# Designed miniproteins, single chains, continued (5): the designs that were tried, part 57

Each design is a single chain, and the fold is of that chain. pLDDT is the mean over its residues in the fold that is shown.

## One batch from the design tools (miniprotein)

Design m17967
Fold by ESMFold2-Fast:
Structure m17967 (fold): chain A 92 residues (1-92)
Amino acid sequence: SEENLRVLERALEANKDSSLEQQLLAGDAMIVAHRLGMDDLGERIVALVPSASAEQLEEAGKLILEAKEALDAGDVERAKALLEEALAVLEA
């Protein structure tokens, strides 16, 4: 959708000087957050990605992928919990 493209473009612009892994994580997190109506949480994740460690990126990336899979399966509450857990990993 055009809204999904707009939020993705914002996430990528915030991470334009970051690694491909960081850009992909930021983009996926923002799309999942937007689909859940949690844009503020998605923007917080996007802001933390450039300074995250390799270990934080791996753990958060797994949680965001699981959140996307849960959301695609219609499990909105599980997707929200996983996205919030990804934020907690990046804030650690």
Scores: mean pLDDT 84

Design m17968
Fold by ESMFold2-Fast:
Structure m17968 (fold): chain A 87 residues (1-87)
Amino acid sequence: MIEELKEAAKRAVEILKKHTKDEKLAEELLKKIEEAKTAEEIIDVILELQSAYKGLELTPEEEEQLEKELTLIDKKAQELAPKKRAE
């Protein structure tokens, strides 16, 4: 369900938005999530999110929530786009 992936990704961006001084980046990531048509596109946005989180001081609660959202996104992406592993 791509809608569930989008909601989890949006929640992750909201955490970033609270800590980044670059609100424009957060808005662009939210737009990419809304326009995403595949799980792979949402995963790409999440990789950009993870890069943006480097160096930010998150609260333990926000770190836990972010990890939970990222785990949900990864799990759902794998379910929506099953693929044989190379290994």
Scores: mean pLDDT 73

Design m17969
Fold by ESMFold2-Fast:
Structure m17969 (fold): chain A 80 residues (1-80)
Amino acid sequence: SDRGLLIQLLRSVAESLRKAKTDEEARSILKSALHATEWLASQGSEEAARVAKRFQELLDNKSSIEEALKAVEEELERLE
């Protein structure tokens, strides 16, 4: 169930990132996604903890929409 919730979240994040027009919008999407993955990690999801760390790294490095989307798609591929 936790894996299923994480997959649903990441699919939603990928869709939002594809619709984002600016790096500022992508940053906002990533901040919301980080908060959600940190919550899932607090519920015992080791996979969500790993994804949260990656999202924090993307935010710290001021990653582009393209870099953020690639990271989300790679995480989805690992989970599916």
Scores: mean pLDDT 86

Design m17970
Fold by ESMFold2-Fast:
Structure m17970 (fold): chain A 56 residues (1-56)
Amino acid sequence: SMSAEEQALQEAGDRGRAAMPPALQAIEAVRNGQPVPAIFSDQAVADIRATLEAFA
C-alpha cells in the first residue's frame, strides 16, 4: 500500500487533472513524457507528438 504522503500526492494530481480539459491533459502528458489517458488511441498520441515537433 502507498504511504499517506504518496496517497496525498496522487489525489492532488487527480484533482488537477479533473480540472483540465481532456485535450489539454493529453497535450501536457505528451509534452512532459507522461502517460496519456487510455481514451486516446496510439495514432492520436502520435499525431499530437508530430504536431508538437513540427511547431517546436
Scores: mean pLDDT 69

Design m17971
Fold by ESMFold2-Fast:
Structure m17971 (fold): chain A 85 residues (1-85)
Amino acid sequence: SPLEKLKEKGLEAIDEVKKLTDNPEVIARLDEIRERLLKAKTPKEIYQAVAELVRVARESGNPEAVKVARDKANEILLEKDRLLR
C-alpha cells in the first residue's frame, strides 16, 4: 500500500542517520521515532515522525547526519505526493 511504502522510506532514513552517530541519547531518540513511525496510521503521522528525525539529526552535531536526514525527508515528501495520487 502507499502508506506502507512511506513507512519503509521513513525506516530507511532512520537507519541511515543511526549509522552516522554513536551518541546514545541520539540513538535512543531515533529508536523512539522508529516506534512512532511503525504505529503511524496516516501520511501526516509519517511526515511528523520524519520531521522529528531532522531535528534529532541536528542534535547529533554531525553535519552529514543533518544532510542525510533532510535529503531523505525531501524524498519522502515527493514520494508521498506521487503515491497518494
Scores: mean pLDDT 80

Design m17972
Fold by ESMFold2-Fast:
Structure m17972 (fold): chain A 89 residues (1-89)
Amino acid sequence: GLSLELINRLIGLALRLIGLEIDLDAAVAAGDRARLRALLAEARAILAELERLRAEAVAQGASAEDLAFVDRLIARARALIARIEALLA
């Protein structure tokens, strides 16, 4: 299985991503374009870290189920980025 350190890092990123989704709804309601740009930068940083952790998971011999979990988080981060980019266009 995955190392406890890797699991803890993935859980931390999942919680941060949920927080960004909540903050995005608030920023949209407020029309806060500066906050939308800040959330975009944070979402991109989370995606980059998730991609790094996915590579580490593969190197550790992660199961298909473990990789599916990480891939779902990557998909959520990409969807969030796309939504914010569309709002800023």
Scores: mean pLDDT 89

Design m17973
Fold by ESMFold2-Fast:
Structure m17973 (fold): chain A 77 residues (1-77)
Amino acid sequence: SKEEILAEIKRLEAEIEKLLAENDPSDPKVQEKLIELLERLTKLLLEYMKLDPRASEEQIEKFKEIAKKTIEEIREK
């Protein structure tokens, strides 16, 4: 359902934020996990957009923030 997809999106967002906060983003294993989580998040976000294009605007902006933060952390270390 739409609600289940949104809950999974929020769970993945929290996992990415936790991974960045608790781990060294220069570690190849951490980078591999970040890529896997971002791929899953992207797929779910695209699915959510098909179900509710208006409600997805907030989730798209949050995704952009997470992606920018991930790039910045990797570039600085």
Scores: mean pLDDT 79

Design m17974
Fold by ESMFold2-Fast:
Structure m17974 (fold): chain A 89 residues (1-89)
Amino acid sequence: EEYKKQAEEAIKKGDYKKASNLYLQYATVAYAKGNIDEAVSYFEKAAELYEKNGDKVKAYTIRAAAYRMAGNEEEAKELIKKAQDLLKQ
Protein backbone atom coordinates (compact mmCIF):
# COMPACT_ATOMS: atom_id res chain seq x y z
CA GLU A 1 0.00 0.00 0.00
CA GLU A 2 2.53 2.64 1.20
CA TYR A 3 5.22 1.14 -1.08
CA LYS A 4 2.91 1.15 -4.12
CA LYS A 5 2.32 4.91 -3.75
CA GLN A 6 6.07 5.51 -3.38
CA ALA A 7 6.81 3.41 -6.49
CA GLU A 8 4.20 5.31 -8.55
CA GLU A 9 5.68 8.65 -7.37
CA ALA A 10 9.21 7.51 -8.28
CA ILE A 11 8.02 6.53 -11.79
CA LYS A 12 6.41 9.97 -12.27
CA LYS A 13 9.74 11.59 -11.33
CA GLY A 14 11.69 9.29 -13.70
CA ASP A 15 13.47 7.53 -10.79
CA TYR A 16 13.17 4.05 -12.29
CA LYS A 17 15.92 2.67 -10.03
CA LYS A 18 13.98 3.60 -6.86
CA ALA A 19 10.68 2.35 -8.34
CA SER A 20 12.24 -1.00 -9.39
CA ASN A 21 13.73 -1.51 -5.90
CA LEU A 22 10.32 -0.86 -4.32
CA TYR A 23 8.64 -3.40 -6.65
CA LEU A 24 11.37 -5.93 -5.75
CA GLN A 25 10.42 -5.42 -2.08
CA TYR A 26 6.71 -5.99 -2.91
CA ALA A 27 7.64 -9.16 -4.84
CA THR A 28 9.77 -10.51 -1.95
CA VAL A 29 6.96 -9.95 0.59
CA ALA A 30 4.36 -11.56 -1.72
CA TYR A 31 6.65 -14.57 -2.31
CA ALA A 32 7.28 -14.99 1.45
CA LYS A 33 3.49 -15.09 1.96
CA GLY A 34 3.10 -17.75 -0.78
CA ASN A 35 1.38 -15.35 -3.20
CA ILE A 36 3.39 -16.54 -6.22
CA ASP A 37 1.25 -14.87 -8.93
CA GLU A 38 1.48 -11.50 -7.13
CA ALA A 39 5.24 -11.93 -6.63
CA VAL A 40 5.73 -12.71 -10.35
CA SER A 41 3.67 -9.60 -11.27
CA TYR A 42 5.85 -7.34 -9.08
CA PHE A 43 9.11 -8.88 -10.38
CA GLU A 44 7.88 -8.21 -13.95
CA LYS A 45 7.18 -4.55 -13.04
CA ALA A 46 10.66 -4.25 -11.50
CA ALA A 47 12.26 -5.78 -14.63
CA GLU A 48 10.37 -3.34 -16.91
CA LEU A 49 11.65 -0.40 -14.83
CA TYR A 50 15.26 -1.66 -14.92
CA GLU A 51 14.93 -1.96 -18.71
CA LYS A 52 13.62 1.65 -18.90
CA ASN A 53 16.62 2.73 -16.81
CA GLY A 54 18.96 1.06 -19.35
CA ASP A 55 19.92 -1.87 -17.08
CA LYS A 56 19.15 -4.73 -19.46
CA VAL A 57 21.30 -7.25 -17.54
CA LYS A 58 19.32 -6.67 -14.32
CA ALA A 59 16.03 -6.76 -16.27
CA TYR A 60 16.85 -10.23 -17.69
CA THR A 61 18.00 -11.50 -14.28
CA ILE A 62 14.80 -10.33 -12.54
CA ARG A 63 12.58 -11.78 -15.32
CA ALA A 64 14.47 -15.08 -14.93
CA ALA A 65 13.66 -15.07 -11.19
CA ALA A 66 9.96 -14.44 -12.02
CA TYR A 67 9.86 -17.32 -14.54
CA ARG A 68 11.61 -19.65 -12.07
CA MET A 69 9.04 -18.82 -9.36
CA ALA A 70 6.24 -19.59 -11.85
CA GLY A 71 7.89 -22.98 -12.62
CA ASN A 72 9.22 -21.97 -16.06
CA GLU A 73 12.84 -23.07 -15.49
CA GLU A 74 13.81 -23.37 -19.20
CA GLU A 75 12.68 -19.79 -19.93
CA ALA A 76 14.55 -18.64 -16.80
CA LYS A 77 17.77 -20.33 -18.03
CA GLU A 78 17.47 -18.65 -21.44
CA LEU A 79 17.12 -15.20 -19.82
CA ILE A 80 20.17 -15.83 -17.57
CA LYS A 81 22.15 -16.79 -20.70
CA LYS A 82 21.12 -13.50 -22.38
CA ALA A 83 22.26 -11.56 -19.29
CA GLN A 84 25.62 -13.41 -19.28
CA ASP A 85 26.12 -12.76 -23.02
CA LEU A 86 25.60 -9.00 -22.45
CA LEU A 87 28.24 -9.03 -19.68
CA LYS A 88 30.83 -10.42 -22.17
CA GLN A 89 30.56 -7.22 -24.24
Scores: mean pLDDT 81

Design m17975
Fold by ESMFold2-Fast:
Structure m17975 (fold): chain A 81 residues (1-81)
Amino acid sequence: NPALRASCRQAFTENLPAVMRRTGLSEEHVLSQLALAYDAGLIRCGGDVVTLLKWLEQDPGPIKLAPPEKIEAMRNFLGLS
């Protein structure tokens, strides 16, 4: 769904700088959390991406890194590669 992809990309790119500034997390860490949330069925629209990144900005829990291929797949899904 191109509209879903565009919405998720916009939410990610608009909110990523604030998450990185506040938490010190890298783009890879944030993509990893997004990939894990997507696999868990928690990302259904761009608004779910906003919710996740706002939550990470304020209260980042323990960060579980997804496998590199899942991070790359998420980067490709968002059109970042």
Scores: mean pLDDT 82

Design m17976
Fold by ESMFold2-Fast:
Structure m17976 (fold): chain A 96 residues (1-96)
Amino acid sequence: SKYIEEADRNYKKALELAKQGKFEEAADYFVKAIRNYFKAILEAETPEEALYYLRKLQNALNTLPKEVRDLVYEKYGEELDKEYLKAFIEAYTLIS
């Protein structure tokens, strides 16, 4: 999936920025990674693929530095929740 490749690329860039103390930029790239993980999960053709992508998202969130995590939730938390909800509603509508 192109989305999983973009997610992994943005995640790696976010970690590198975090190592440099660039937490604002790191947060922006983590958000891009999270959004692409969501897209990959929603476009998964099988339950096994969806679970694999979900595990990648969970690993990314678990390895997120606390400083970056707090900043992501402060700047994007509500927006990400709304995007997540909208994406699932759209997917549900498409298959119903």
Scores: mean pLDDT 77

Design m17977
Fold by ESMFold2-Fast:
Structure m17977 (fold): chain A 98 residues (1-98)
Amino acid sequence: MAPTPLEDLSPEEQELVRRFLLLDLSKLKKDGITNLADLLLKPREEMLDFLMETLGIPDRETAEKVLETVVFEVMQLQERYPDAHSLEELSEILRKKR
């Protein structure tokens, strides 16, 4: 599926993506998702359920857009920081970015 660019999301959806990348990305470790490869191999249904519960997203269509944008943003971040070995490290880089 084509990724939805962050700028094409509503302001509310953009905030959900930013919140997930900064605060919730490291929480995926509890489900065995520690790096980008784990994230890409995880079943979409399980990722959608986690995202909807963690961010309080009531509708699946919004959750799918947010998930696609999150995955795309993580891929872009991993390409920029290839020495980062985990989603936790990528999240830390985002928090320190100024």
Scores: mean pLDDT 76

Design m17978
Fold by ESMFold2-Fast:
Structure m17978 (fold): chain A 110 residues (1-110)
Amino acid sequence: SSMERKTLLFQVHLLSILGELEVTKRASKVLDDESARALAIKTLDRARDFWLDVAKRLNIPQDLVQQVLKVFDEAIERVKVADKSEIPAIMDETAERLLEIGKQIAKYLD
């Protein structure tokens, strides 16, 4: 059904973002502070832009769209002042917040 396709598209997209956050977390451990911050900001900015595109295609309610944008925007601001040792926690907390909002989005798409 159309709803099943929307749910699948959302889940694939969410898993892709979570995978990119995990890769960035691992990469941050072997990069210098400046390179680790630059990678994390780039990853979060790209995920934010991709979320806006998916949210538009799925007609996600604006309140849920704004909740996810806030997660990315707050993570980006935290990364800007972080050393590389702090980036793993920021990525993990971002992933956890996205998963919780993701449950609300999945319920909406059902």
Scores: mean pLDDT 88

Design m17979
Fold by ESMFold2-Fast:
Structure m17979 (fold): chain A 114 residues (1-114)
Amino acid sequence: SKEKLEEALEVYIKTIYNSLSPDQKQKYLNAIKESLTGHPDFNPDKEYSEEELLKLSAKQLRIAAEAHSPDADLEGKLQTARKILLSTLSSLGISVSPDILSEAESAALKKLSS
């Protein structure tokens, strides 16, 4: 279901986010806010918590993954969302270690199977 995919993406995003430096975290949160401008669930006048922004990011990635890979299963859509997120982080100059990427993928797949 789309809810299960969003839950898995939230776990994936949080695992990566928690590995970032304070400066990298701020760059990522700012990128989320900018990408959500014009989204129906985003209020530009509201002060969002980190948790709320990460959840909105997971929802946005799920929507993007469904658009890019409409016929994929949940694991395939998770893989598409992963590629989109990593491309975004790369564009911000943020590199994530292979160990953290592996941890994030394992945690997300476990969430999909629960």
Scores: mean pLDDT 83

Design m17980
Fold by ESMFold2-Fast:
Order: C-alpha cells, then sequence, then structure tokens
Structure m17980 (fold): chain A 72 residues (1-72)
C-alpha cells in the first residue's frame, strides 16, 4: 500500500511538472490536460492508503485548476 502510494505520488509529481512547463509556455490546453493526469495519480495515491475522501477532493481541486487555465 505505502510503496504503491509512493509510486503514484511520483507519477503525480512528474505530470504536475509537465503542467507547470506548459503553463510557462502559454499552452493552457496541454497544461490543463497534464494537471488532470497529476490529479488522477495523486488521488490514486490517497486511495491506495484508504483515504478515499482526500482522493475525491484532490480530483476536484485539480479539475478546478484545469478549468481555470482553460478560461484564459
Amino acid sequence: AEEIAEFYRQMADYYEKLAEKYVSKGDYEKAAQWYRKAGYFRAMAYSALGRVDEARKTMEDYEKKAEELLKK
């Protein structure tokens, strides 16, 4: 459980770094896509630890972040 959560956390960090890179380039559509992937893997990390409510909130927070980028 912990080792799987760490794997998902590392994947989330990787995609979040990609999203930040595309934000810096002004490519908000790709940035939003990568934030959604980061949120998914971060939520999977919480789910692996049995923290289902935090997983749902994480997905909602990253979706809002993606939506705000797409309004630009």
Scores: mean pLDDT 86

Design m17981
Fold by ESMFold2-Fast:
Structure m17981 (fold): chain A 69 residues (1-69)
Amino acid sequence: SQYTIYFVKDNKLEKEEVELENNEALKKYVAEKLKVAVEDVKFSTEKSDKEYPVVIEPLGAENEFAVYL
């Protein structure tokens, strides 16, 4: 499925469109692009007592996500 990803970093926003199978593939894609471990990437909707360097936030539209560093 076609995913739209907005990478938010400092004062810059980068938009990417990519074909991915599911949200697990999205985590792996984000981790690879940012050169971090997949375990350092979390969806904002996931409960955790750990701090994560990279957070993926659903934007409410189908397959649209923001990624915060």
Scores: mean pLDDT 80

Design m17982
Fold by ESMFold2-Fast:
Structure m17982 (fold): chain A 88 residues (1-88)
Amino acid sequence: SVDELVKEAQALYQQAQAIVQQILSNPNASKSEKQAALDQLEALLDRMEAILREIERIGSSEQKLEVGTMVGMMQIRISVLKKEIEKL
């Protein structure tokens, strides 16, 4: 159901936020630790984007906005982390 897809996206986003918080709170995070976090975040984003595509077909405007916002925020966080890794 659409409601289950929204719940899945929320759970994936919560997991992604935890990964981001762990990396941001660790000033001694190595390049390999950041790369591992990036790989996990990209896998979570891929699933969230798949969910967003399905919600765009059958979801409400509110559901589209909620999941679309989460996807957009994750894209920004991934872009920032990629640039940090490239600098190392």
Scores: mean pLDDT 88

Design m17983
Fold by ESMFold2-Fast:
Structure m17983 (fold): chain A 100 residues (1-100)
Amino acid sequence: SAAQEKLDKLDVELEGLKTALEDDADAMLKLGKITEKEAELLRELAELLRESLEKARERAEELLKTEPDPKLQEILRYALALIEETEKVLKEKEKLEKEL
């Protein structure tokens, strides 16, 4: 059905968003755009996001409150923005599932 095709597309988008932090960390590290420490932080948040969106958000917000390094703060804000996008897609999927 058309609704099932939309669900399948949203599932692909969710899978991509959940892996994006880890994939982006690896790509940015390879290109010399971030340090290994910054990449490790993104990988930690990616693992949390795969388990629980709420845990990932809470961890990122906690780290951002105490992080004195402006570059790490930028990385944390980037992670929070991607977590927010993941939540939006998840809510769209939940709404569509209720219409089936």
Scores: mean pLDDT 79

Design m17984
Fold by ESMFold2-Fast:
Structure m17984 (fold): chain A 78 residues (1-78)
Amino acid sequence: MKEEAIKEQLELLEKEKKELLEKLKDNPEDQKTAEELFKIRKEGIKSGDAQKMADEATELVENLSERLKKAIDELKKK
């Protein structure tokens, strides 16, 4: 990926992370899981290894609560 595209994706990721954490402010455990998910996505973007990002994200998503999954889905619709 081009350097500029990586920077833009990382900025969008940080913005999405802040919005999700705000929705989960009353659920510290879900906030921690969300932070781990965003760390995996950030690493995937930086390395350009989409497969590694997908594998790690799948593992983390399987351990997400239904509430956190719903919050993520709602953010994607915005």
Scores: mean pLDDT 66

Design m17985
Fold by ESMFold2-Fast:
Order: structure tokens, then sequence, then C-alpha cells
Structure m17985 (fold): chain A 56 residues (1-56)
């Protein structure tokens, strides 16, 4: 039931981790948020993006 959402969020996180800088992370996050199948996926991607930006 949640497997598809979890898989989508994980794919977004993996792509954001490949980004070289904060600007690229934001661009990847925006792309995946626009394509997100649920509000839960959108929120999870936003939280992950903020976490990765903070660590960069």
Amino acid sequence: ELDEVTRFVQKAIDEMKKASNVEEIKKVAEKYIAEAPTDLAKRSIKVAANYLIEKK
C-alpha cells in the first residue's frame, strides 16, 4: 500500500544525493514534488531536501 510512495521518495532522495550543490538539490526536489503521487510523498521529499541542503 505505502510501498510505491516509499519507493518514489527513495528515488527522489537518491537523485538529490547525486546533486553537486544546493541549487541542483532544489531543482531535483521541485521535479519530484511536481510528480509526487500523494501529499505524503510531497512532504517526505521536502523534508529530505531540507536535510540534504543543511548537510551540504
Scores: mean pLDDT 79

Design m17986
Fold by ESMFold2-Fast:
Structure m17986 (fold): chain A 89 residues (1-89)
Amino acid sequence: SLYEEIARKLLEAARQAEELAKRLSDPKSQELLLEAARKVREAAEAAKAGDLEKAFEYLAEAQALIKEVAADPKALEEIEAYEKELEEK
């Protein structure tokens, strides 16, 4: 179903965010990105239940946390380095 498909993709995104968090050197940036991943997992559960409105609310909360991480130049540099590493594999 569409809801199951959305939930699967959100869970995959959450796992990727959790792996990226391990590459960040700053504990605050790690915590914020892990919290964002948790919000994405909550969005996946809401999507599974057919509550897309709640899923989008959780995704908006995750986006705000990701923006806070990206506002740190060091965290942004580490994110860009990780993305480059993935492209070279």
Scores: mean pLDDT 83

Design m17987
Fold by ESMFold2-Fast:
Structure m17987 (fold): chain A 87 residues (1-87)
Amino acid sequence: SALEQGREYARKAAEAFAAGDSEGALRYLEKMVEALPDDLGEAVALFLGALSEILEGSDFEKSYRVARRGVEGRGEEALEAVRAQIR
């Protein structure tokens, strides 16, 4: 499904970013957006949840839930902030 593809790309983007691969992170982030073009808040929340798990050992579900609430109605703005942070 599109959601499963988005989740896979979000995880790969987070792994690339954590490894210092900014180019790879941006590439996977764009694939994530292509998979979930109508729900950018969901896409960003999946990325932030995966990133929190990788960098901090946080529980993915809890981090994802907090991120989803935080970006509600602001998906495009949150996506641009993520792109800026990776660059």
Scores: mean pLDDT 85

Design m17988
Fold by ESMFold2-Fast:
Structure m17988 (fold): chain A 66 residues (1-66)
Amino acid sequence: SATGNSVAETREALAKMSEVTDLADVIVDGKKIGRVTTSDLSIGLTEMEQIAAKYGYPITLVPYVP
């Protein structure tokens, strides 16, 4: 897992996740809010920015492994 407290930290977390998985679950305040793609960091980061605007930080990313 990786936690971002800013846009820069979230971008770094997405980059780290992209090395091991194509999808990450998004956790805010212990609740799973959704999933984001890690295979396209521009799309993933845009989705994270929208989540941060709505729910705030920190945002935690967990690799999605079915």
Scores: mean pLDDT 77

Design m17989
Fold by ESMFold2-Fast:
Structure m17989 (fold): chain A 88 residues (1-88)
Amino acid sequence: SLAEFLERVASLASPLGARVARLVLDRYLADPETAHVSIRELAEALGVSEATARRAAREAEAAIRRVGEEHPELVEALAAELEAAVAA
């Protein structure tokens, strides 16, 4: 289930990384076409610096990719959004 997926991601990430993963997943499930996130938006949403948000985003991406064998399409979508945010 999505809840089990998110719980597994949270077990591999810091609390901030887990919050990033949940935020990106929530945006993707609401509207995949507009789910794109930036480091600035993550920093603002989390109330942290852009450097801290970038670290949390990388951690979330790594955790999502590690857990995601059960949901490869969801993993690719979420990881791609975080990778694009970090690369920008």
Scores: mean pLDDT 78

Design m17990
Fold by ESMFold2-Fast:
Structure m17990 (fold): chain A 65 residues (1-65)
Amino acid sequence: SLAEEAKREALRLAKKVGIKVVSVRIEGDTITLEVEDDDELRLAVFEVALATLGTVTGLKFEIVE
């Protein structure tokens, strides 16, 4: 499904940015990523990357710490 492909891409982006992802939840068109990170700028870069992925896919991405 598109959501599963988008989840895989989000996880690849997390690895490239250096974000530790603890869990991922998919509910309808919303993908929620629970992350552990102590760098606010790195988190902001990741949020911008996910916002771009959301725009391209039509899905919603949420980050929870």
Scores: mean pLDDT 83

Design m17991
Fold by ESMFold2-Fast:
Structure m17991 (fold): chain A 90 residues (1-90)
Amino acid sequence: MEKRRKIAAKVQELGNFVKELGEKYGVPKQVINEILSLLSEIFNAIADGDLEKAEENARKVIELVKKYFPEEDAKKVQEMADEILKLARE
């Protein structure tokens, strides 16, 4: 139960960070919505125990953030995603 709550909180933090970056860098809302949708799919995949699907959707998030955000912010998003996946594997 605590593990799922920690994952939910980190997914929400990552989603909020992506929204803030989208506003800061003028990224199209459609792109931000796609990233947020992928984050929801990561959470649902983790809840279903499908770690392969969670890792696949995390890779898609990282590809999009590397394309639309500066390297420093993309690295921060990757670190946050890696923490979520690490918690999911525990």
Scores: mean pLDDT 85

Design m17992
Fold by ESMFold2-Fast:
Formats: structure tokens, C-alpha cells, sequence
Structure m17992 (fold): chain A 74 residues (1-74)
């Protein structure tokens, strides 16, 4: 359901932050892939997916949080 996907987005961002703070690059990459898939399930436009990919590559956790909240507000 849409509600399930939204809940998963918030969980994934929390897991990304935890992985980043722990220095766990493998966990960060794995959660990043799941975040991109979840954003596509919400029909995020290609420009938004690109912004997520840019933030993931930059390890910009605060930017990822802001992007997820932007998507959830839509």
C-alpha cells in the first residue's frame, strides 16, 4: 500500500543515518538501493531520482532526509 511504502521510506532514511554514523559503507549502499526503489514505487519523477542518487553519492544524509520529507509532502 502507499502507506506501507511511506513508512518504509522513513525507516530506510533512519537506517541510512545509522549506517553513516557507524561508518558501515555496505549497509549505506544497500539501504540507498532500497530508498531508490521505494521512491520509484511512489512514481517520483526522474529528476527527483537523480537528486537522490547525487545525495547518496555525496553521503549527504541531511539532504536525503530533506528529499524524503519533500517526496512524502507531495
Amino acid sequence: SLESVRARLRELVAELRAAYEAGDEAAFAAQGVKLLLAARELNAPQEFIRRLQDALRARDVDGLVALVEELLAS
Scores: mean pLDDT 84

Design m17993
Fold by ESMFold2-Fast:
Structure m17993 (fold): chain A 77 residues (1-77)
Amino acid sequence: SLTNLKMLGLLVIQMLAEDPKFASQRDSLLKKLHAITEENLKEFVEYIKQLMKQASPELLKKHEGELKTLLKELNVD
């Protein structure tokens, strides 16, 4: 759902913002999150996947439970 995708996006942005190299990008990432529609959902899902690839393994492990729950609800993997 769009709601679950927005929650996933918010979680990923918050997780990435823990890394100093991504903290400066938080505002631009939030703008993209607020701009998503059903027409650009596919592009946004791919964008979130790319952001997750840039996250450190340590950050992914810290948030693994929440990420897996939201990804299952979105059927994304």
Scores: mean pLDDT 72

Design m17994
Fold by ESMFold2-Fast:
Structure m17994 (fold): chain A 71 residues (1-71)
Amino acid sequence: MLRIRDANGNELIPEIEVSDVREFPGTVERTEDGYEVTLARDTPGTARIPAGTLVFPDGRPNEKDIWIEIK
């Protein structure tokens, strides 16, 4: 089960379509530098959260695609 949380630990999944996040194998947190993504497992590759998919507590979506690189 995938969960997306903001920096305050609030669940973001209820504010987005579940189908948009089913492919994402981890967690994302808002930080001072933007977003911190924590993967549920150590799987090399790339993952993407499309622009407009996340709705944060301030009511604004992510403005750009968030790309996660796993080494």
Scores: mean pLDDT 49

Design m17995
Fold by ESMFold2-Fast:
Structure m17995 (fold): chain A 83 residues (1-83)
Amino acid sequence: SKAEKLKELIDEMIELAKQLEDEVLSEAGIISLAVAKLLVDKGKVEEAAELAIKTARKLKENSKDEKIQKKLEEIIKELEELL
């Protein structure tokens, strides 16, 4: 289902956010993604996907790690396919 795939992508993004050197960016990303995951559990799948995409773009833009940026770009494309 879209909800299951979205939760999987959110969990992948949380693990990527934990790898960020910028602790403030990491924590802000994790909080935003936790809210997105809560929205999935409340049946607000489209709102959750939009928040996850917005968070992924912000993490990608502000990350200094090219490997994390590439993984976030791939996740953004998968999230956009869910909308």
Scores: mean pLDDT 86

Design m17996
Fold by ESMFold2-Fast:
Structure m17996 (fold): chain A 61 residues (1-61)
Amino acid sequence: MVEEEIKRLLKEYGFSDEAADEIIQSLKDFGIVPSKEEMEEFLEKVKRAAAVGREAAREIG
């Protein structure tokens, strides 16, 4: 029952309860069973990449 743990992580990263539920549903529909640890690492990478990418895109444009 990793779903509640993933939902909590998503909410910690700024997602709404509804958005987190939709993401979890998509993962289930695709048959993906990520561990909490894998999801946490992925979200950390996304957050870091999003921050850097936003600034880099602004400088390049």
Scores: mean pLDDT 68

Design m17997
Fold by ESMFold2-Fast:
Structure m17997 (fold): chain A 90 residues (1-90)
Amino acid sequence: SGMEKAEEALKEGAKAALESEDGLEGARKALDLAQEGAAYAEAEGDMKAMLRAGVGAGLAGIGLGVGKLTGDGKFAAELAAKGLLNGLKV
């Protein structure tokens, strides 16, 4: 279902961010996975799943942006992972 795919994308994205050797790449992967989850949920017509993944993606994007501005890849990955996990609370 759209919801199962959105939740899987948020969890896998958070894991990818935290397990990445390159934190900026990890944050990017987290954002990309959350965006794919949101697109899948939108295609399935699952508005709540789309909002969960979309909120996660937005927060992960902020984390990536902050990491790029500060040069702190680890911080970017941690913010992206927290963003995706907060998407699960929607």
Scores: mean pLDDT 85

Design m17998
Fold by ESMFold2-Fast:
Structure m17998 (fold): chain A 60 residues (1-60)
Amino acid sequence: MKNKFTLELYDGQGEKIAEVSLETEEDEAELTLEAEVEPGTYRLVLKKNGEIVDGKVIEV
């Protein structure tokens, strides 16, 4: 069974500014996201099969 993982980066206004996705048969995945952003507060959201499974706030 393949799982789809999506790592999304949102800005302080809630706009999605970057996204990476990976399909794997593993239950967990390691994803790397690179984005050049202005200083501010951002939200990183990890989704598995369309459901939010983790999230954190990043200060740049």
Scores: mean pLDDT 79

Design m17999
Fold by ESMFold2-Fast:
Structure m17999 (fold): chain A 119 residues (1-119)
Amino acid sequence: SEPVPLEEIRRILARELRETGEYLAKRLEEKGLYEAAEAVREGLEKAAEYVENNDLEAAKKALEEGLTKAAEIAEEKGDYETARLLRLLRLRALGLIYKIEKKEEKAKKYEEELRKLLA
């Protein structure tokens, strides 16, 4: 059996999502990508709130919308490295949520996509 309750894992993940969102938003602002920063901050904050409320489907949607929008903005501005990193983070965060849901097949799919982006 796992030593940490699922409720505590969700609280840890929610905190990590908020801290990561703020860290990334500040880095994007330093690059002049203010709209991308707003998308990341809003998306990860909403995702954290939904994770805390055990609404993992809404959390995944908020995460996908925020990080995808931020990646598209970065790519439009010619920052392909930042866009790639945002897409990698999206896949990683979705994979963690799928693991919490005990949906191993979905987690494996996102880990495979992550490996393709890292190659």
Scores: mean pLDDT 81

Design m18000
Fold by ESMFold2-Fast:
Structure m18000 (fold): chain A 68 residues (1-68)
Amino acid sequence: MSLDERIAALRARLRALKAEHPQFAALVDGLLAGLDDVAAIEDEEERERQLRSLEDALRVLEEEVRRS
């Protein structure tokens, strides 16, 4: 996938998580804000590095949601 496709996919996953688990809305909003910042990065390598960090953060959040 392109970086733009990965950003779009991550945004969709975050929005779905917020809709299904509104108790986590504040954490999801934080990650969505981070994703908007990543989308604004002009350097592709830095954008990919930051996107990977957000993808890992969402994975951790999804694990927390499953435990709740």
Scores: mean pLDDT 83

Design m18001
Fold by ESMFold2-Fast:
Structure m18001 (fold): chain A 65 residues (1-65)
Amino acid sequence: SNDELKFEILDKAAAVVQGAVAKGDTDSRKEAVELAGRAQEAETMEQLEEIDKQVDALEARVKAL
């Protein structure tokens, strides 16, 4: 369901925020917070899938630091 994907995105975004803070990456922290906000406001599966891909890409970038 849309709600299930939304909660998965929010959990991943929260983990990215924690990782970015630990590494001093303010830009990635801000981006993760913005993506979480967009996920909360998303009304369609297409919007959620787009945001999910962006969160996954951001997570990969932060982990590579």
Scores: mean pLDDT 85

